# Ledger of designs, part 76: designed miniproteins, single chains, continued (2)

Each design is a single chain, and the fold is of that chain. pLDDT is the mean over its residues in the fold that is shown.

## One batch from the design tools (miniprotein)

Design m6794
Fold by ESMFold2-Fast:
Structure m6794 (fold): chain A 90 residues (1-90)
Amino acid sequence: SMEELRARLAELRERLARLKREIEEALKTASEEKKPKLEELLAGAERGEGELAALEAQLPSLSLEEAEERLRRFEEALRGLEREFREVLS
């Protein structure tokens, strides 16, 4: 339902905000070797913020199927960023 999609959107926004804060904190203490990848991930998180804001604004104009597909693609991208961030920290 659209209500469930809005709830998932809110959850994704919180996850992205948390990831962005963690990347920013990691950048403060990161070795020079790790900084370029962390900066790339931060840029990815910032793009994600824009995409989520656009999706939220467009929700009333999208079909349920279109909204679900966009949300699914965003969830995949966010999972990718979270995985790469964990790999940089290992």
Scores: mean pLDDT 88

Design m6795
Fold by ESMFold2-Fast:
Structure m6795 (fold): chain A 96 residues (1-96)
Amino acid sequence: DLVLKVDAVFFSKEPPEELIEEVKRWGEEYGLTESDEELRQKAIEALVAGDNETAARYLAQLMARDLELAKETYEEGVSALLKRAVDAAIERNKAR
């Protein structure tokens, strides 16, 4: 599963090189032609929307081009998703 492999690379403190190479190969195979900035924006939007499969595809393509940019994109997307989850939990707790 590409989603689980992308998560394993970016959430692991010491991701195995073999796993990084596998995700990069999947990214190269997708052959996406959008700019790095467009891929980054689409990946973040997909992560926030909960479309993990689409997000993983864009992140894999970014990883094939620029691993550091892919990591930054993943961290920003996850941060935005977590903020939405916390905000939703606070709103639920206001309801009695």
Scores: mean pLDDT 73

Design m6796
Fold by ESMFold2-Fast:
Structure m6796 (fold): chain A 60 residues (1-60)
Amino acid sequence: MPELVARGVGFVLRHIGDAIDAGKESVASKAKSLIEALRAIAEETGDEEVRRLAEELEEA
């Protein structure tokens, strides 16, 4: 059910952007681990959408 994963990634991306703009390094570290988890999910499911979103998150 990729729609649930995609929605979660979008939510995390928004929070990461806000936290980084505020200079909150602790949140950035947690976001990094979440990006790794999303990458693992993309590998297991073979979902291109999840993979693309994980790449977008890493770029943010």
Scores: mean pLDDT 68

Design m6797
Fold by ESMFold2-Fast:
Structure m6797 (fold): chain A 62 residues (1-62)
Amino acid sequence: SDDEKLEKLSERARKAIEKVKNGGSEKEALEILKEEIREQAKILGTPDESEELAKAILEEIV
């Protein structure tokens, strides 16, 4: 169940990234990535580093 949730969250993150690559809003993608990373952190019991990780991902891709 938790593994399936992580797969869905990863897929949503990938879709957000693809939207930016196709000229979509970086601000919208940042918010989506932050939400997905935060939810993954909750499932895994890890610290919430969602803002830093989301920014790093977008900086690498855009």
Scores: mean pLDDT 76

Design m6798
Fold by ESMFold2-Fast:
Structure m6798 (fold): chain A 75 residues (1-75)
Amino acid sequence: SLRERAVRLAQEFARYAQDLIDEKNLTEEQRDEVERIFQEAAQRLNKAAQDGASLETLEKIVEEARKKIEEIINS
């Protein structure tokens, strides 16, 4: 189901964010920003899945959040 795919995307994204925090030795400010971006993306994924959005839409939410995280890491 779309909800199951949204949950999987959220879990994979949560692992991605946690691995970055643990492995990249991020500053406290960078860690807090990554966590904030993740939380916003998770909320958007949940709402989009509830509203019946396409898988492509769910993947775009994750892609946008990932790009924001990369910007924070590279700053």
Scores: mean pLDDT 79

Design m6799
Fold by ESMFold2-Fast:
Structure m6799 (fold): chain A 82 residues (1-82)
Amino acid sequence: SEFDEKSLNDAVLETLADMILALARHAVETKSPEEALKFIDEAIELLKKLRDEAKSQGYDNAVKRIEEAIKELEEMKKKLEE
């Protein structure tokens, strides 16, 4: 059988979303609010691009994980802007 690149790519994108979320949490803990906000904005934009790519390829697990990561980042952003 052919190598299942779709399942591998889906799993890789899921892991990448989790890593980006973890890095954003670390930025909130270790950086100034201004630096953390900049990081979160860049992370949200990156995840939106990855979501659109994952959706176009049918990577359903990655899409769900990325959407949850975006939601978490938007909640973190809102708290920092308060």
Scores: mean pLDDT 84

Design m6800
Fold by ESMFold2-Fast:
Structure m6800 (fold): chain A 83 residues (1-83)
Amino acid sequence: MSAEELLEKAKELLKEGKYGEAGVMAGRAAELAARQGDFELAREALEVAKEAVKKATGEQLPGAIGGVLRAIGALFEAGDRDA
C-alpha cells in the first residue's frame, strides 16, 4: 500500500467514524510519505491524524494519539537530512 493509498484509507475511516484506525493509517501514510520526500503528503496525513485525535473518544483515542506521534516523528526525522 502506497502513502497515497494509506492517506485515502485514513480519510475514508475518518468519514466512517473509525477515528483510532484513521489515526493509525494516517500515521503510516505520513511516515512513508516523509521517507519518500513527499512532505506535502506527510503534512496532509498529519492533519488527518490530528482530526482523528480531536474526534476520538475512549477506546479509539490510543490509536489516534499514536498516529499523530508517528506523523510528527516521521517529519522530524526527515527534516534532519539534506538541510
Scores: mean pLDDT 81

Design m6801
Fold by ESMFold2-Fast:
Structure m6801 (fold): chain A 75 residues (1-75)
Amino acid sequence: SVEDAIASIEALAATGPSELVLTSLGMETTSPDPRVREAAARALGALGDPRAVHYLRLATTDPDPRVRAAAREAL
């Protein structure tokens, strides 16, 4: 479910910025649900790791304005 996906994103982000965490969150920025993509962009921003920048730059071009806003705020 969307709720399960968001909970997983938050749990992954809480473990800190590892390559696996950043890659997993980066994949979630391509989720079909914009709520999941927004949560992933916020999580990547909260980690503050420069390895997240390429995922966040792609998310600034997302069709959903809230996903774009989350990505811009994270950069």
Scores: mean pLDDT 85

Design m6802
Fold by ESMFold2-Fast:
Structure m6802 (fold): chain A 74 residues (1-74)
Amino acid sequence: MSDLINQAVRLVRLGRQYRRQGNNVLAAQHYVQAGDLFQQAGDLQGALSSYQNALRLQPSSDIQQRLQQIQQQL
């Protein structure tokens, strides 16, 4: 498995941890970073899920644009 996928999974776990603590800003930041790494690894489903989680916590036109690009590739 790609090292990028392992790093992305770790960022998802950190995002979940911050989300449970109520820190939506840090949670969203970690989900965005995870999505970027999943996209680089070619895991479009992982990228889509990560960006969706980030957008739910921290609405952002940048995150929404990234989601739209991934959806067009699926």
Scores: mean pLDDT 85

Design m6803
Fold by ESMFold2-Fast:
Structure m6803 (fold): chain A 64 residues (1-64)
Amino acid sequence: TPEQAGLAAAIAVMRAGGSREAALADYKWGVEGKTPEEVGEAVLKAGGSQESADAAMRAYEKAR
C-alpha cells in the first residue's frame, strides 16, 4: 500500500542517520504516491544526506 511504501522510506531514512523531519517528509510524499526520485529529493530538501535519500528511494521502490 502507499502507506507501507511511505513507512519503508521513512524507516530507511532514520536507519541511514537521517533526521525525523526528513523521515516524515518521505512518509507524506510516499503516501501521496510520488515517484521514488521525488521521495529521494524530499530527503535532500529536508537537509538529509545523499546516503539517506538513496536508502529511502530503494526502500520505497521495494515496498511498492
Scores: mean pLDDT 79

Design m6804
Fold by ESMFold2-Fast:
Structure m6804 (fold): chain A 74 residues (1-74)
Amino acid sequence: ELAAVQAELARLAAELQERAARDPAVLARAEAIAAAAEPAVRAEVERMIAAGAPDEEVRIFLGRRIIDVIREAL
């Protein structure tokens, strides 16, 4: 699961970089989306850690949130 999330992140990060080279506004859009989501994401991470979630599970959750941000920005 984690490996699949990491692979998708690498693919989307490359796509984001290619798009940003032609249109820098896409980075600003990604940053705005990430900033808007940050309080809720941080609260959920804190909740997961308090509940004893393993590091791998937290990393998968964060990776999926980043994937969502990039997809929405593109």
Scores: mean pLDDT 82

Design m6805
Fold by ESMFold2-Fast:
Structure m6805 (fold): chain A 50 residues (1-50)
Amino acid sequence: SADKARRVGEAVADYLLSKQRLSYKELGERYGVSRNTVHRAVQRALAAQA
């Protein structure tokens, strides 16, 4: 859903802005998405920036 995509984007932004200090599990719990969803989204974001 659009809401889930927004939460995933916010989790990715927090991960990058925190200089990767937060774990994928903590971000998943914070934004209500799975750890694997955060991990895949971060990998895609980093690949897109390369």
Scores: mean pLDDT 78

Design m6806
Fold by ESMFold2-Fast:
Structure m6806 (fold): chain A 55 residues (1-55)
Amino acid sequence: MEIIIEVETADGWKTYTYEVEEFTPEAVLQAVDDLKAAGLISDDDLVTIEIRKKP
């Protein structure tokens, strides 16, 4: 499965994709924390999360 994180910033939408075996709250939180640690998103950014099943 894929976790797709879309972030609305002042420069527009940014999209980040993470591959996971299972969709869990912990996997989502870890992905968001990784993006914050990398300086790619902030607490003020609007974040949308989409789940996709691989074929």
Scores: mean pLDDT 71

Design m6807
Fold by ESMFold2-Fast:
Structure m6807 (fold): chain A 70 residues (1-70)
Amino acid sequence: SMADQLAAFEAAGEAQKLLKEVYDSLTPEQKKEAEKLAQAVQDKIDAKDYAGAKEEAEKLVKFLKEVQKK
C-alpha cells in the first residue's frame, strides 16, 4: 500500500541519517555489517517489498544504536 511505501521510506531515511552520523566512529567490521544491512534495505525497496524494507531499516537502526553503547 502507499502507507507501507511511505513508512518504508521514512524508516530507511532515519536509518541512513543515523548511519551517516555515526559512520566515521565505526570499526571496519561494524562498517561492513552496516553496509550489508543498508544493502538489505535497498534490495527490499527495489523488490517493492516495503514491509520488508521497513523491517530491515529497523534492524540497521538497532545495530547502530547497540554498537554506539561502547
Scores: mean pLDDT 85

Design m6808
Fold by ESMFold2-Fast:
Structure m6808 (fold): chain A 59 residues (1-59)
Amino acid sequence: GPPPPLRITLRVRLLDRDGNLIDEFEVEGTIPEVQRELSKRMEKYGARLETRVLSRERV
């Protein structure tokens, strides 16, 4: 069968267009789930985001 999806935990800093910190949070999920969540947050706030990987686990 297909390999189990990689699950990741990211530390995310949400920045506005001027580089000011709007929010800081952690998100956990499979890569496509995390990508969708980050895209939604960027679109909602019109902001940039910086990510840092905290952990990577295969489920």
Scores: mean pLDDT 74

Design m6809
Fold by ESMFold2-Fast:
Structure m6809 (fold): chain A 75 residues (1-75)
Amino acid sequence: SNAEKLLEEGQKLEKEGKTDEAARSYIEAGNVYLEKGDYEKAAESFERAALASRDNPELVREAGRLYMEAKKKAK
């Protein structure tokens, strides 16, 4: 699926040390899961984005916001 490809791309980017690009790929994966109503996988993807981008405060903040939205929708 598109979301799985984005997660794989994120993992590849992390291995290359491109942590901000990895975080953006994980955010894109989370957004695809949100569109499909898979809120648990969306939250996991956004959590991974925040962890990958920990040295970038703007990306951490954005991923954290998206994580909280996904968690609210999972109820």
Scores: mean pLDDT 86

Design m6810
Fold by ESMFold2-Fast:
Structure m6810 (fold): chain A 64 residues (1-64)
Amino acid sequence: MRDLLDDTIRLRQDRLQQLQQQLQYAQVVARDQQRAQQLQQQLDDFQRIGDRVIAMLRTQADLI
């Protein structure tokens, strides 16, 4: 696809799903509290950064 915004949204959704699955594995199967905390932090950071990137791409599209 040529739509950078659409590709960015899809990649963000895929990454969030992967992190959620890894977090569940760390909490339930591995019982690795340190890994679970790292994955939760990565989820929070990824959501925050993703929202900013999407906002910037939308603003850029509006300018063209």
Scores: mean pLDDT 71

Design m6811
Fold by ESMFold2-Fast:
Structure m6811 (fold): chain A 82 residues (1-82)
Amino acid sequence: SKDELLEEMQLLALEAIKAVEEGDKEQAEKLLRELLELAKKVRPDKAEELEQLAEEALEAIREGDKEKFKKLLSEMLLLASK
């Protein structure tokens, strides 16, 4: 169901945040890509907006900006939940 997919996306986002906090940028990027693919399956009509948010989140991972990363993940989850 959509609710089960949203729960899976929330868990992926939490693990991605943990990876960034631990300095594991490779794992964070992997989890972000998995989150993006799942979100695009839920909302294919929002694929371009989701891809843009994911690209900004990828930049935040590379910069070590944990707060920006968390904000962008929250925006992706909100967009996918509508």
Scores: mean pLDDT 86

Design m6812
Fold by ESMFold2-Fast:
Structure m6812 (fold): chain A 63 residues (1-63)
Amino acid sequence: SKLEELIEKKAEELKKYLIEELGVPEEKAEKIAELFKEGISLAEAARKLNLPEEIVKKLLKWK
């Protein structure tokens, strides 16, 4: 469906942002993208993977 394709595209954009802009390791960025696709909030996903609070705050502003 179009919604599923948009979610996949957003997850790829998120993963790229985490790796290239925030310096998050690829393995953690992939896990955050998976949790995002499952409907888990970005802040919650980042906290579960023990990312710094600074990264959590940046993710809250990501759209």
Scores: mean pLDDT 81

Design m6813
Fold by ESMFold2-Fast:
Structure m6813 (fold): chain A 76 residues (1-76)
Amino acid sequence: DLAEQIARAEAQWEPVLAALDELDPELAARLRELFARLAEALRAGDWEAAEAAARELEALLEANRELVLEAVRRAR
């Protein structure tokens, strides 16, 4: 079930995003926006939009890798 997979991914990332709210609120907001765009595109079956959002998300995570890893450590 795609909806269950999306919900599971959102649940996994929420503690990390909450930790990022303290470290870099702007980055946290941008990541939430990209996750929302990806989820909406997947639910709509818009694979082109989903791929675009996923690529932007991957690029943003890689550009901010050290900060994301710190957020992951804090989320535990």
Scores: mean pLDDT 83

Design m6814
Fold by ESMFold2-Fast:
Structure m6814 (fold): chain A 70 residues (1-70)
Amino acid sequence: KGEEIEKLMEKADKIAEEVQKLADEYHRLVKDPNADPEEIAKVREELVKKRKEGQAIVDKINALYDEIGK
């Protein structure tokens, strides 16, 4: 149903924004020679977690579309 898909897409958009911010932060830290290695590892872990969460939502959206049409 459309409402459920819209809600999932909104959630996916929010996660995509979080992933982008984490990716930007990770990129900044990796480029900074004074960056704390522990901070880099922490941001990387959060980035991986958010990417997996986003992928799960995309998979669910695709499953709902598959249910609606062929």
Scores: mean pLDDT 80

Design m6815
Fold by ESMFold2-Fast:
Structure m6815 (fold): chain A 73 residues (1-73)
Amino acid sequence: SLNKELVEKLKKVEKEIEKKPKEEQRKMVLRATGEALRKIGDLLQRSLDRLREKGLPVTLENLEKIEKEIEEE
Protein backbone atom coordinates (compact mmCIF):
# COMPACT_ATOMS: atom_id res chain seq x y z
CA SER A 1 0.00 0.00 0.00
CA LEU A 2 1.13 3.58 -0.66
CA ASN A 3 1.94 5.53 2.52
CA LYS A 4 -1.18 7.47 3.70
CA GLU A 5 1.01 10.58 4.13
CA LEU A 6 2.11 10.36 0.45
CA VAL A 7 -1.53 9.98 -0.71
CA GLU A 8 -2.52 13.04 1.40
CA LYS A 9 0.32 15.13 -0.10
CA LEU A 10 -0.66 14.07 -3.65
CA LYS A 11 -4.31 15.11 -3.02
CA LYS A 12 -3.13 18.55 -1.79
CA VAL A 13 -0.97 18.98 -4.93
CA GLU A 14 -3.93 17.98 -7.18
CA LYS A 15 -6.18 20.56 -5.44
CA GLU A 16 -3.55 23.30 -5.92
CA ILE A 17 -3.11 22.38 -9.63
CA GLU A 18 -6.94 22.32 -10.16
CA LYS A 19 -7.19 25.85 -8.67
CA LYS A 20 -4.66 27.24 -11.18
CA PRO A 21 -5.70 28.49 -14.64
CA LYS A 22 -4.71 26.41 -17.71
CA GLU A 23 -1.90 28.89 -18.55
CA GLU A 24 -0.23 28.21 -15.17
CA GLN A 25 -0.67 24.43 -15.60
CA ARG A 26 1.05 24.73 -19.02
CA LYS A 27 4.00 26.59 -17.44
CA MET A 28 4.34 23.85 -14.79
CA VAL A 29 4.39 21.12 -17.47
CA LEU A 30 6.97 23.02 -19.58
CA ARG A 31 9.17 23.54 -16.49
CA ALA A 32 8.99 19.82 -15.56
CA THR A 33 9.84 18.85 -19.17
CA GLY A 34 12.81 21.26 -19.17
CA GLU A 35 14.11 19.78 -15.89
CA ALA A 36 13.80 16.23 -17.29
CA LEU A 37 15.72 17.19 -20.46
CA ARG A 38 18.46 18.83 -18.33
CA LYS A 39 18.75 15.64 -16.23
CA ILE A 40 19.12 13.51 -19.40
CA GLY A 41 21.79 15.91 -20.76
CA ASP A 42 23.66 15.82 -17.43
CA LEU A 43 23.69 11.98 -17.41
CA LEU A 44 24.97 11.92 -21.01
CA GLN A 45 27.75 14.44 -20.18
CA ARG A 46 28.83 12.41 -17.11
CA SER A 47 28.87 9.24 -19.22
CA LEU A 48 31.06 10.89 -21.88
CA ASP A 49 33.43 12.24 -19.19
CA ARG A 50 33.76 8.74 -17.64
CA LEU A 51 34.47 7.22 -21.08
CA ARG A 52 37.28 9.77 -21.61
CA GLU A 53 38.73 9.12 -18.11
CA LYS A 54 38.81 5.34 -18.80
CA GLY A 55 40.25 5.83 -22.32
CA LEU A 56 37.32 3.96 -23.91
CA PRO A 57 36.03 4.75 -27.44
CA VAL A 58 32.65 6.52 -27.70
CA THR A 59 30.43 3.62 -28.85
CA LEU A 60 26.80 2.80 -27.96
CA GLU A 61 27.94 -0.38 -26.11
CA ASN A 62 30.48 1.53 -23.97
CA LEU A 63 28.00 4.38 -23.34
CA GLU A 64 25.32 1.91 -22.12
CA LYS A 65 27.83 0.16 -19.80
CA ILE A 66 29.00 3.48 -18.27
CA GLU A 67 25.42 4.78 -17.86
CA LYS A 68 24.55 1.56 -15.97
CA GLU A 69 27.63 2.00 -13.71
CA ILE A 70 26.61 5.61 -12.90
CA GLU A 71 23.00 4.52 -12.11
CA GLU A 72 24.31 1.75 -9.78
CA GLU A 73 26.44 4.25 -7.77
Scores: mean pLDDT 71

Design m6816
Fold by ESMFold2-Fast:
Structure m6816 (fold): chain A 78 residues (1-78)
Amino acid sequence: GEAVAEEVAKRMKEAKEAGKETFYLPYSWLLSRESALELIEAMKAFGAPQKVIDEAEENLKNNQDIPVVYLPGDPSLL
């Protein structure tokens, strides 16, 4: 939803300002497993590093926070 997208954008900005290339999206914020898989596919489409994709898929399987690559202008994918 819009509230999740806004908080994601804030966390992305904070991570980038701290010199990090990724931030962690809380598992509890995922609307569904399907939405989380769509986010992972979007990250693949935007050329996210394979190690980030692998960690996201493993963490999703284990109900853990998933790493998200900073995507300028795309918090609307959530």
Scores: mean pLDDT 67

Design m6817
Fold by ESMFold2-Fast:
Structure m6817 (fold): chain A 59 residues (1-59)
Amino acid sequence: DEEKLKELIRKALEKYIKENNLKKLNEEELKEFIEYQLERAKELGKESFIKELEEFLKE
């Protein structure tokens, strides 16, 4: 499910930004980042990518 993968990417990015005290992305930057990560997930295998994101979110 592509929408679930996009949501996982968004949550992982939000966690990363918070933990590293980074500036919040605007809506266009967030969309571009999600699309970039989604393309990477397709190349590397969506199932492996999802597992890696879920593991990061558990920490």
Scores: mean pLDDT 77

Design m6818
Fold by ESMFold2-Fast:
Structure m6818 (fold): chain A 62 residues (1-62)
Amino acid sequence: MEEERQREQALIDRYAELGKEKARENAKSDPDATEQEIEDFAKAGEKVGRNAAETVLELRRA
């Protein structure tokens, strides 16, 4: 039980990092993006990644 919860948390953390990296790289490709906007997009990507992983885990239970 504990190990399964650790695996789920690791999945959420992994997706959060992937979302953050992808959003940051995409924001950097915009020539009008400021440093602050790049970091704001990275934070948004992190949240999107976490939500995606949580949704996948819920679908797995269905």
Scores: mean pLDDT 80

Design m6819
Fold by ESMFold2-Fast:
Structure m6819 (fold): chain A 97 residues (1-97)
Amino acid sequence: MTEEQWREAEATLYYIGGIIAMKYKDYETAIKWFEKALAILPEDDPRRAEILTDLGEAYYKAGKLEKAKQYFEEAIRLDPDNERARKLLEEVEKKLK
């Protein structure tokens, strides 16, 4: 396994850790793990939009609406067909009004 492949595996493990934290409603831990996953993935990795959507949801559930909006907008910029990010952005914008 190359160092790059090992880093990709590590990113996947951080992402899974974030998903588990979300299931247990530990949103602060989920934020930490999703941010770690993003930090080690390449800038052009197609998984970034999905992870940014999950990070935005973690911020949203933690009550950090402005950060949630930022990450949903970033996810949509990377993947305009991301229906989940678009729906969650509409929900957070409605709460900010």
Scores: mean pLDDT 85

Design m6820
Fold by ESMFold2-Fast:
Structure m6820 (fold): chain A 66 residues (1-66)
Amino acid sequence: MDPEKLVEAVRQASGLVGSEKDAKLAEEAVRAYLEGDEEKAKKLMEEASEETRSVVISAIRAYKES
């Protein structure tokens, strides 16, 4: 999976289940993860809703399995 496609998918999914703030946190968390900054990604996920965290975790897992 292309990194930009992962970010797009997370943005779209987060927009369906969460607020605008959650969508932004999800996008930033995925980008931080792709840049190798796991600590920043974890912090951003802690600020996001439970539904948004589930979206991010599922997307990252799908990316690793692709």
Scores: mean pLDDT 77

Design m6821
Fold by ESMFold2-Fast:
Structure m6821 (fold): chain A 63 residues (1-63)
Amino acid sequence: GGAADLARRAEEAARAGDALAAGKYAVGSGTQGNNPELGQKAGQAALAGDAEAAARYAREAAS
């Protein structure tokens, strides 16, 4: 579904070092997956430059 696709894009953006794109996709993943709190945490981690944490929270938000 849409949440899983957005989580994958967030992970790819985070690994590429694009923290802004990672944050946007992560928030979208949280919204679609009914886990907005995890999406927000992923966005905050991405803005802080913690790409690994952003990817992890995005995955959890999509679950």
Scores: mean pLDDT 74

Design m6822
Fold by ESMFold2-Fast:
Structure m6822 (fold): chain A 54 residues (1-54)
Amino acid sequence: SITKKDIVNGLVALGFSAEQANQLVQEDLDAGKTPEEIAQKYSDILGVPVSTFT
């Protein structure tokens, strides 16, 4: 399963800072999104496969 750490690491690999990536993912988790939903969201908006976050 996809974790918060997987999404943060994927965003960092794509050029986000660790601080930005942690903040963005935490905001979506606090909004009630699952890690899988957050990974799909960033896959869609960044134009990368969801496997980037697994």
Scores: mean pLDDT 86

Design m6823
Fold by ESMFold2-Fast:
Structure m6823 (fold): chain A 79 residues (1-79)
Amino acid sequence: MKEYLLQAVIDDPEATEEKAREIAEALRSVPGVLEARAMVYKGKIAVTVVAESEEAAQAALDELRRRGYKIVKATLVEL
């Protein structure tokens, strides 16, 4: 089984480390997500997800959309 790396950027002028932590915790609750990290970067939140499948990576991206986050970039790479 190949793992997948999802990298996403959320546009949020009011981005805080607490919000990034909450996003990472929410993503870790998605089935098939192995790791999730989020970091504040100049009015953006950079999100990194390692998923057990492409479907799980897509589910993590869909969770961000469901929560109303403005995703300005998303890339998915097979590891």
Scores: mean pLDDT 84

Design m6824
Fold by ESMFold2-Fast:
Structure m6824 (fold): chain A 68 residues (1-68)
Amino acid sequence: IEKLLEAANKANKVFTEVLELLKQGDYEKARQLLIDSGLSEETADKVVELLKQGNYSGALVLIYEAHL
């Protein structure tokens, strides 16, 4: 239970920080933040692409799964 809560909290924090960077147009920093949070380069690229497409739920699911 505690590990799942920690994963959810970490995923939400990363998601919020990535959204702020994307609002600034800083896609490279957003990608790097995802990698630094524990995502692979391929998964980070997919998350950024989903966010550019407005698929926020799909992006959040990938971030959450990477922290499980």
Scores: mean pLDDT 77

Design m6825
Fold by ESMFold2-Fast:
Structure m6825 (fold): chain A 82 residues (1-82)
Amino acid sequence: STEDLLAGIEKVLAELPEVKKEILSLEDEELKEEALKQLEGFLKQLDEIAARLPPEKQGPVEELKKKLEELIEELKKELEER
């Protein structure tokens, strides 16, 4: 249900600061590249989820998208500059 989707998004939002620290602390380049691909895939899934939610319930999805985009940009910079 849409309620279950929102509950899942809120959980991910709550856990994201810890996940971000873990990903950015990875020394293994292959693991960082894998994490980047997973994050980009998840970002695309969030666009599809947002399209299915009424406007009043899109806030958490938009917040998560913004934070994921920021993490993706930071991770790309680390992989590019090494």
Scores: mean pLDDT 79

Design m6826
Fold by ESMFold2-Fast:
Structure m6826 (fold): chain A 66 residues (1-66)
Amino acid sequence: HMLSDEARAKFAEVARKVGAQLVAEGLTPAEIIRRVLEAMKKYAKENNDEELLKFIEDLEKNRAPP
């Protein structure tokens, strides 16, 4: 909700493109997901988006073990 539909779609597209490149480099899907989430957190911090950062952390909690 902190992103416009255009910004959200653009970010998702960039994340998928980066993921595809990492697959070509021989990384596992789990490693790719971790790298993409790290990139998203970096964007959130650089843009001072606390709510976006919390959203990304919530996604990680749903996937990561305790």
Scores: mean pLDDT 67

Design m6827
Fold by ESMFold2-Fast:
Structure m6827 (fold): chain A 65 residues (1-65)
Amino acid sequence: SEELKKRLEELLGELQRINDELAAVHARIQADPTDEAARAEYDSLVARRNQLTAEVEKIIAELEK
């Protein structure tokens, strides 16, 4: 459906943003491995990426019916 296609596009845009944020946070961790805030943010971003990836897979499965 067009609604699912729009949602998929929005999720892919969010994933791209998360990938950019992960790269930035990874650079912070490389500069200071003791930065607990950066490590926590990295873990949070990974969890959000995994959640959004699962939603993308679900939508693709629905669109491929």
Scores: mean pLDDT 87

Design m6828
Fold by ESMFold2-Fast:
Structure m6828 (fold): chain A 79 residues (1-79)
Amino acid sequence: MELLEKGKEYLKKGDYEKAIELYREALKVAPDELIPDILDALGEVYKAMGDMEKALEYGVLSGINRIRLALGLPLLPIP
């Protein structure tokens, strides 16, 4: 997943805004099985920025969707 990998590069550089842009683009084109990993990556960016509320929201949504994938259920809509 090229967009997810590129987003992680920007996160490592401290360019949080660019990392978020790339992760949001990744969410638009990603297959369902990668959605939880992208949500985890968004949570990591918000955590690095000090936005603990958004970090928790994305972490919870990732966890729920990971369980839904394991059970063969459709994913919850992403805000």
Scores: mean pLDDT 81

Design m6829
Fold by ESMFold2-Fast:
Structure m6829 (fold): chain A 60 residues (1-60)
Amino acid sequence: MVLAVVVEDFVATKPDELTLKKGDIVEILEVLSRDTVLVKNVATGEVGLVPGSVLKPLAR
């Protein structure tokens, strides 16, 4: 399991995107493109696409 912390607030503008707040913990499900990542919000269980630039992977 790959976890990341959200480093910047992100507001979804497309139906397949997920709104995230700084400090949220997400599970990285798939890296789809150069900067598009499919994630699951660990607290809410919501799944969606976010820019990779708003994520910092947690070391494991």
Scores: mean pLDDT 80

Design m6830
Fold by ESMFold2-Fast:
Structure m6830 (fold): chain A 84 residues (1-84)
Amino acid sequence: SMEEKRRHRLGESNLLNAAELELLIKQGSPVTRDQVEANINSAKKNGVTYDETIKNLKTKANLSEDRIKELVKVLEEWKRKEKE
């Protein structure tokens, strides 16, 4: 269905965006609010949970658990700020 195709494509997009975010952190580049916010908003808009996104990062992007934890800390900081 259209919804399945959209969900699949956005799952891959979120995975790619998170990998790009990891690359920026690894290179010592400042991670901008806009980059993190885009990933959070994309996940929310398409009903993809943060847990599903993390699982996809681990299984599909071949990221280590330590790097996933680093990304989660960044995401949680922005999630807290949006709740206010």
Scores: mean pLDDT 54

Design m6831
Fold by ESMFold2-Fast:
Structure m6831 (fold): chain A 89 residues (1-89)
Amino acid sequence: SEADKLTEEGAILNAKGEYDEAIAKYEEALAIDPKNARAWLILGEAYLKKKEYEKAIEAYQKALDIDPNNEVAKLNLEEAKKKLEEAKK
C-alpha cells in the first residue's frame, strides 16, 4: 500500500538520522492509514531520537491503543517517560 511505502521510506530516513524527513513520511503514512500501529511506533522512535519526549510518548501510546500487546512500543514508552523525567532534573 502507499501507506506502507511511506512508512518504509521514513524508516530508511530514520536509520540515516534524518529524523525531520522521517517524521514527515510517517505523518503522510498516518494520514492515509491512522490505525497503522507500526507507523505510530516508528514515529515515536524518531521523536525519541530528537529528544522530543512528550511527542514520543504520545506516538507510542497511539501504537499501544491500536496494538496493546506490542512489547517494543511498551518498552519504548517506558524509556521515553524515564527520559522526560530525567530532562526535568
Scores: mean pLDDT 86

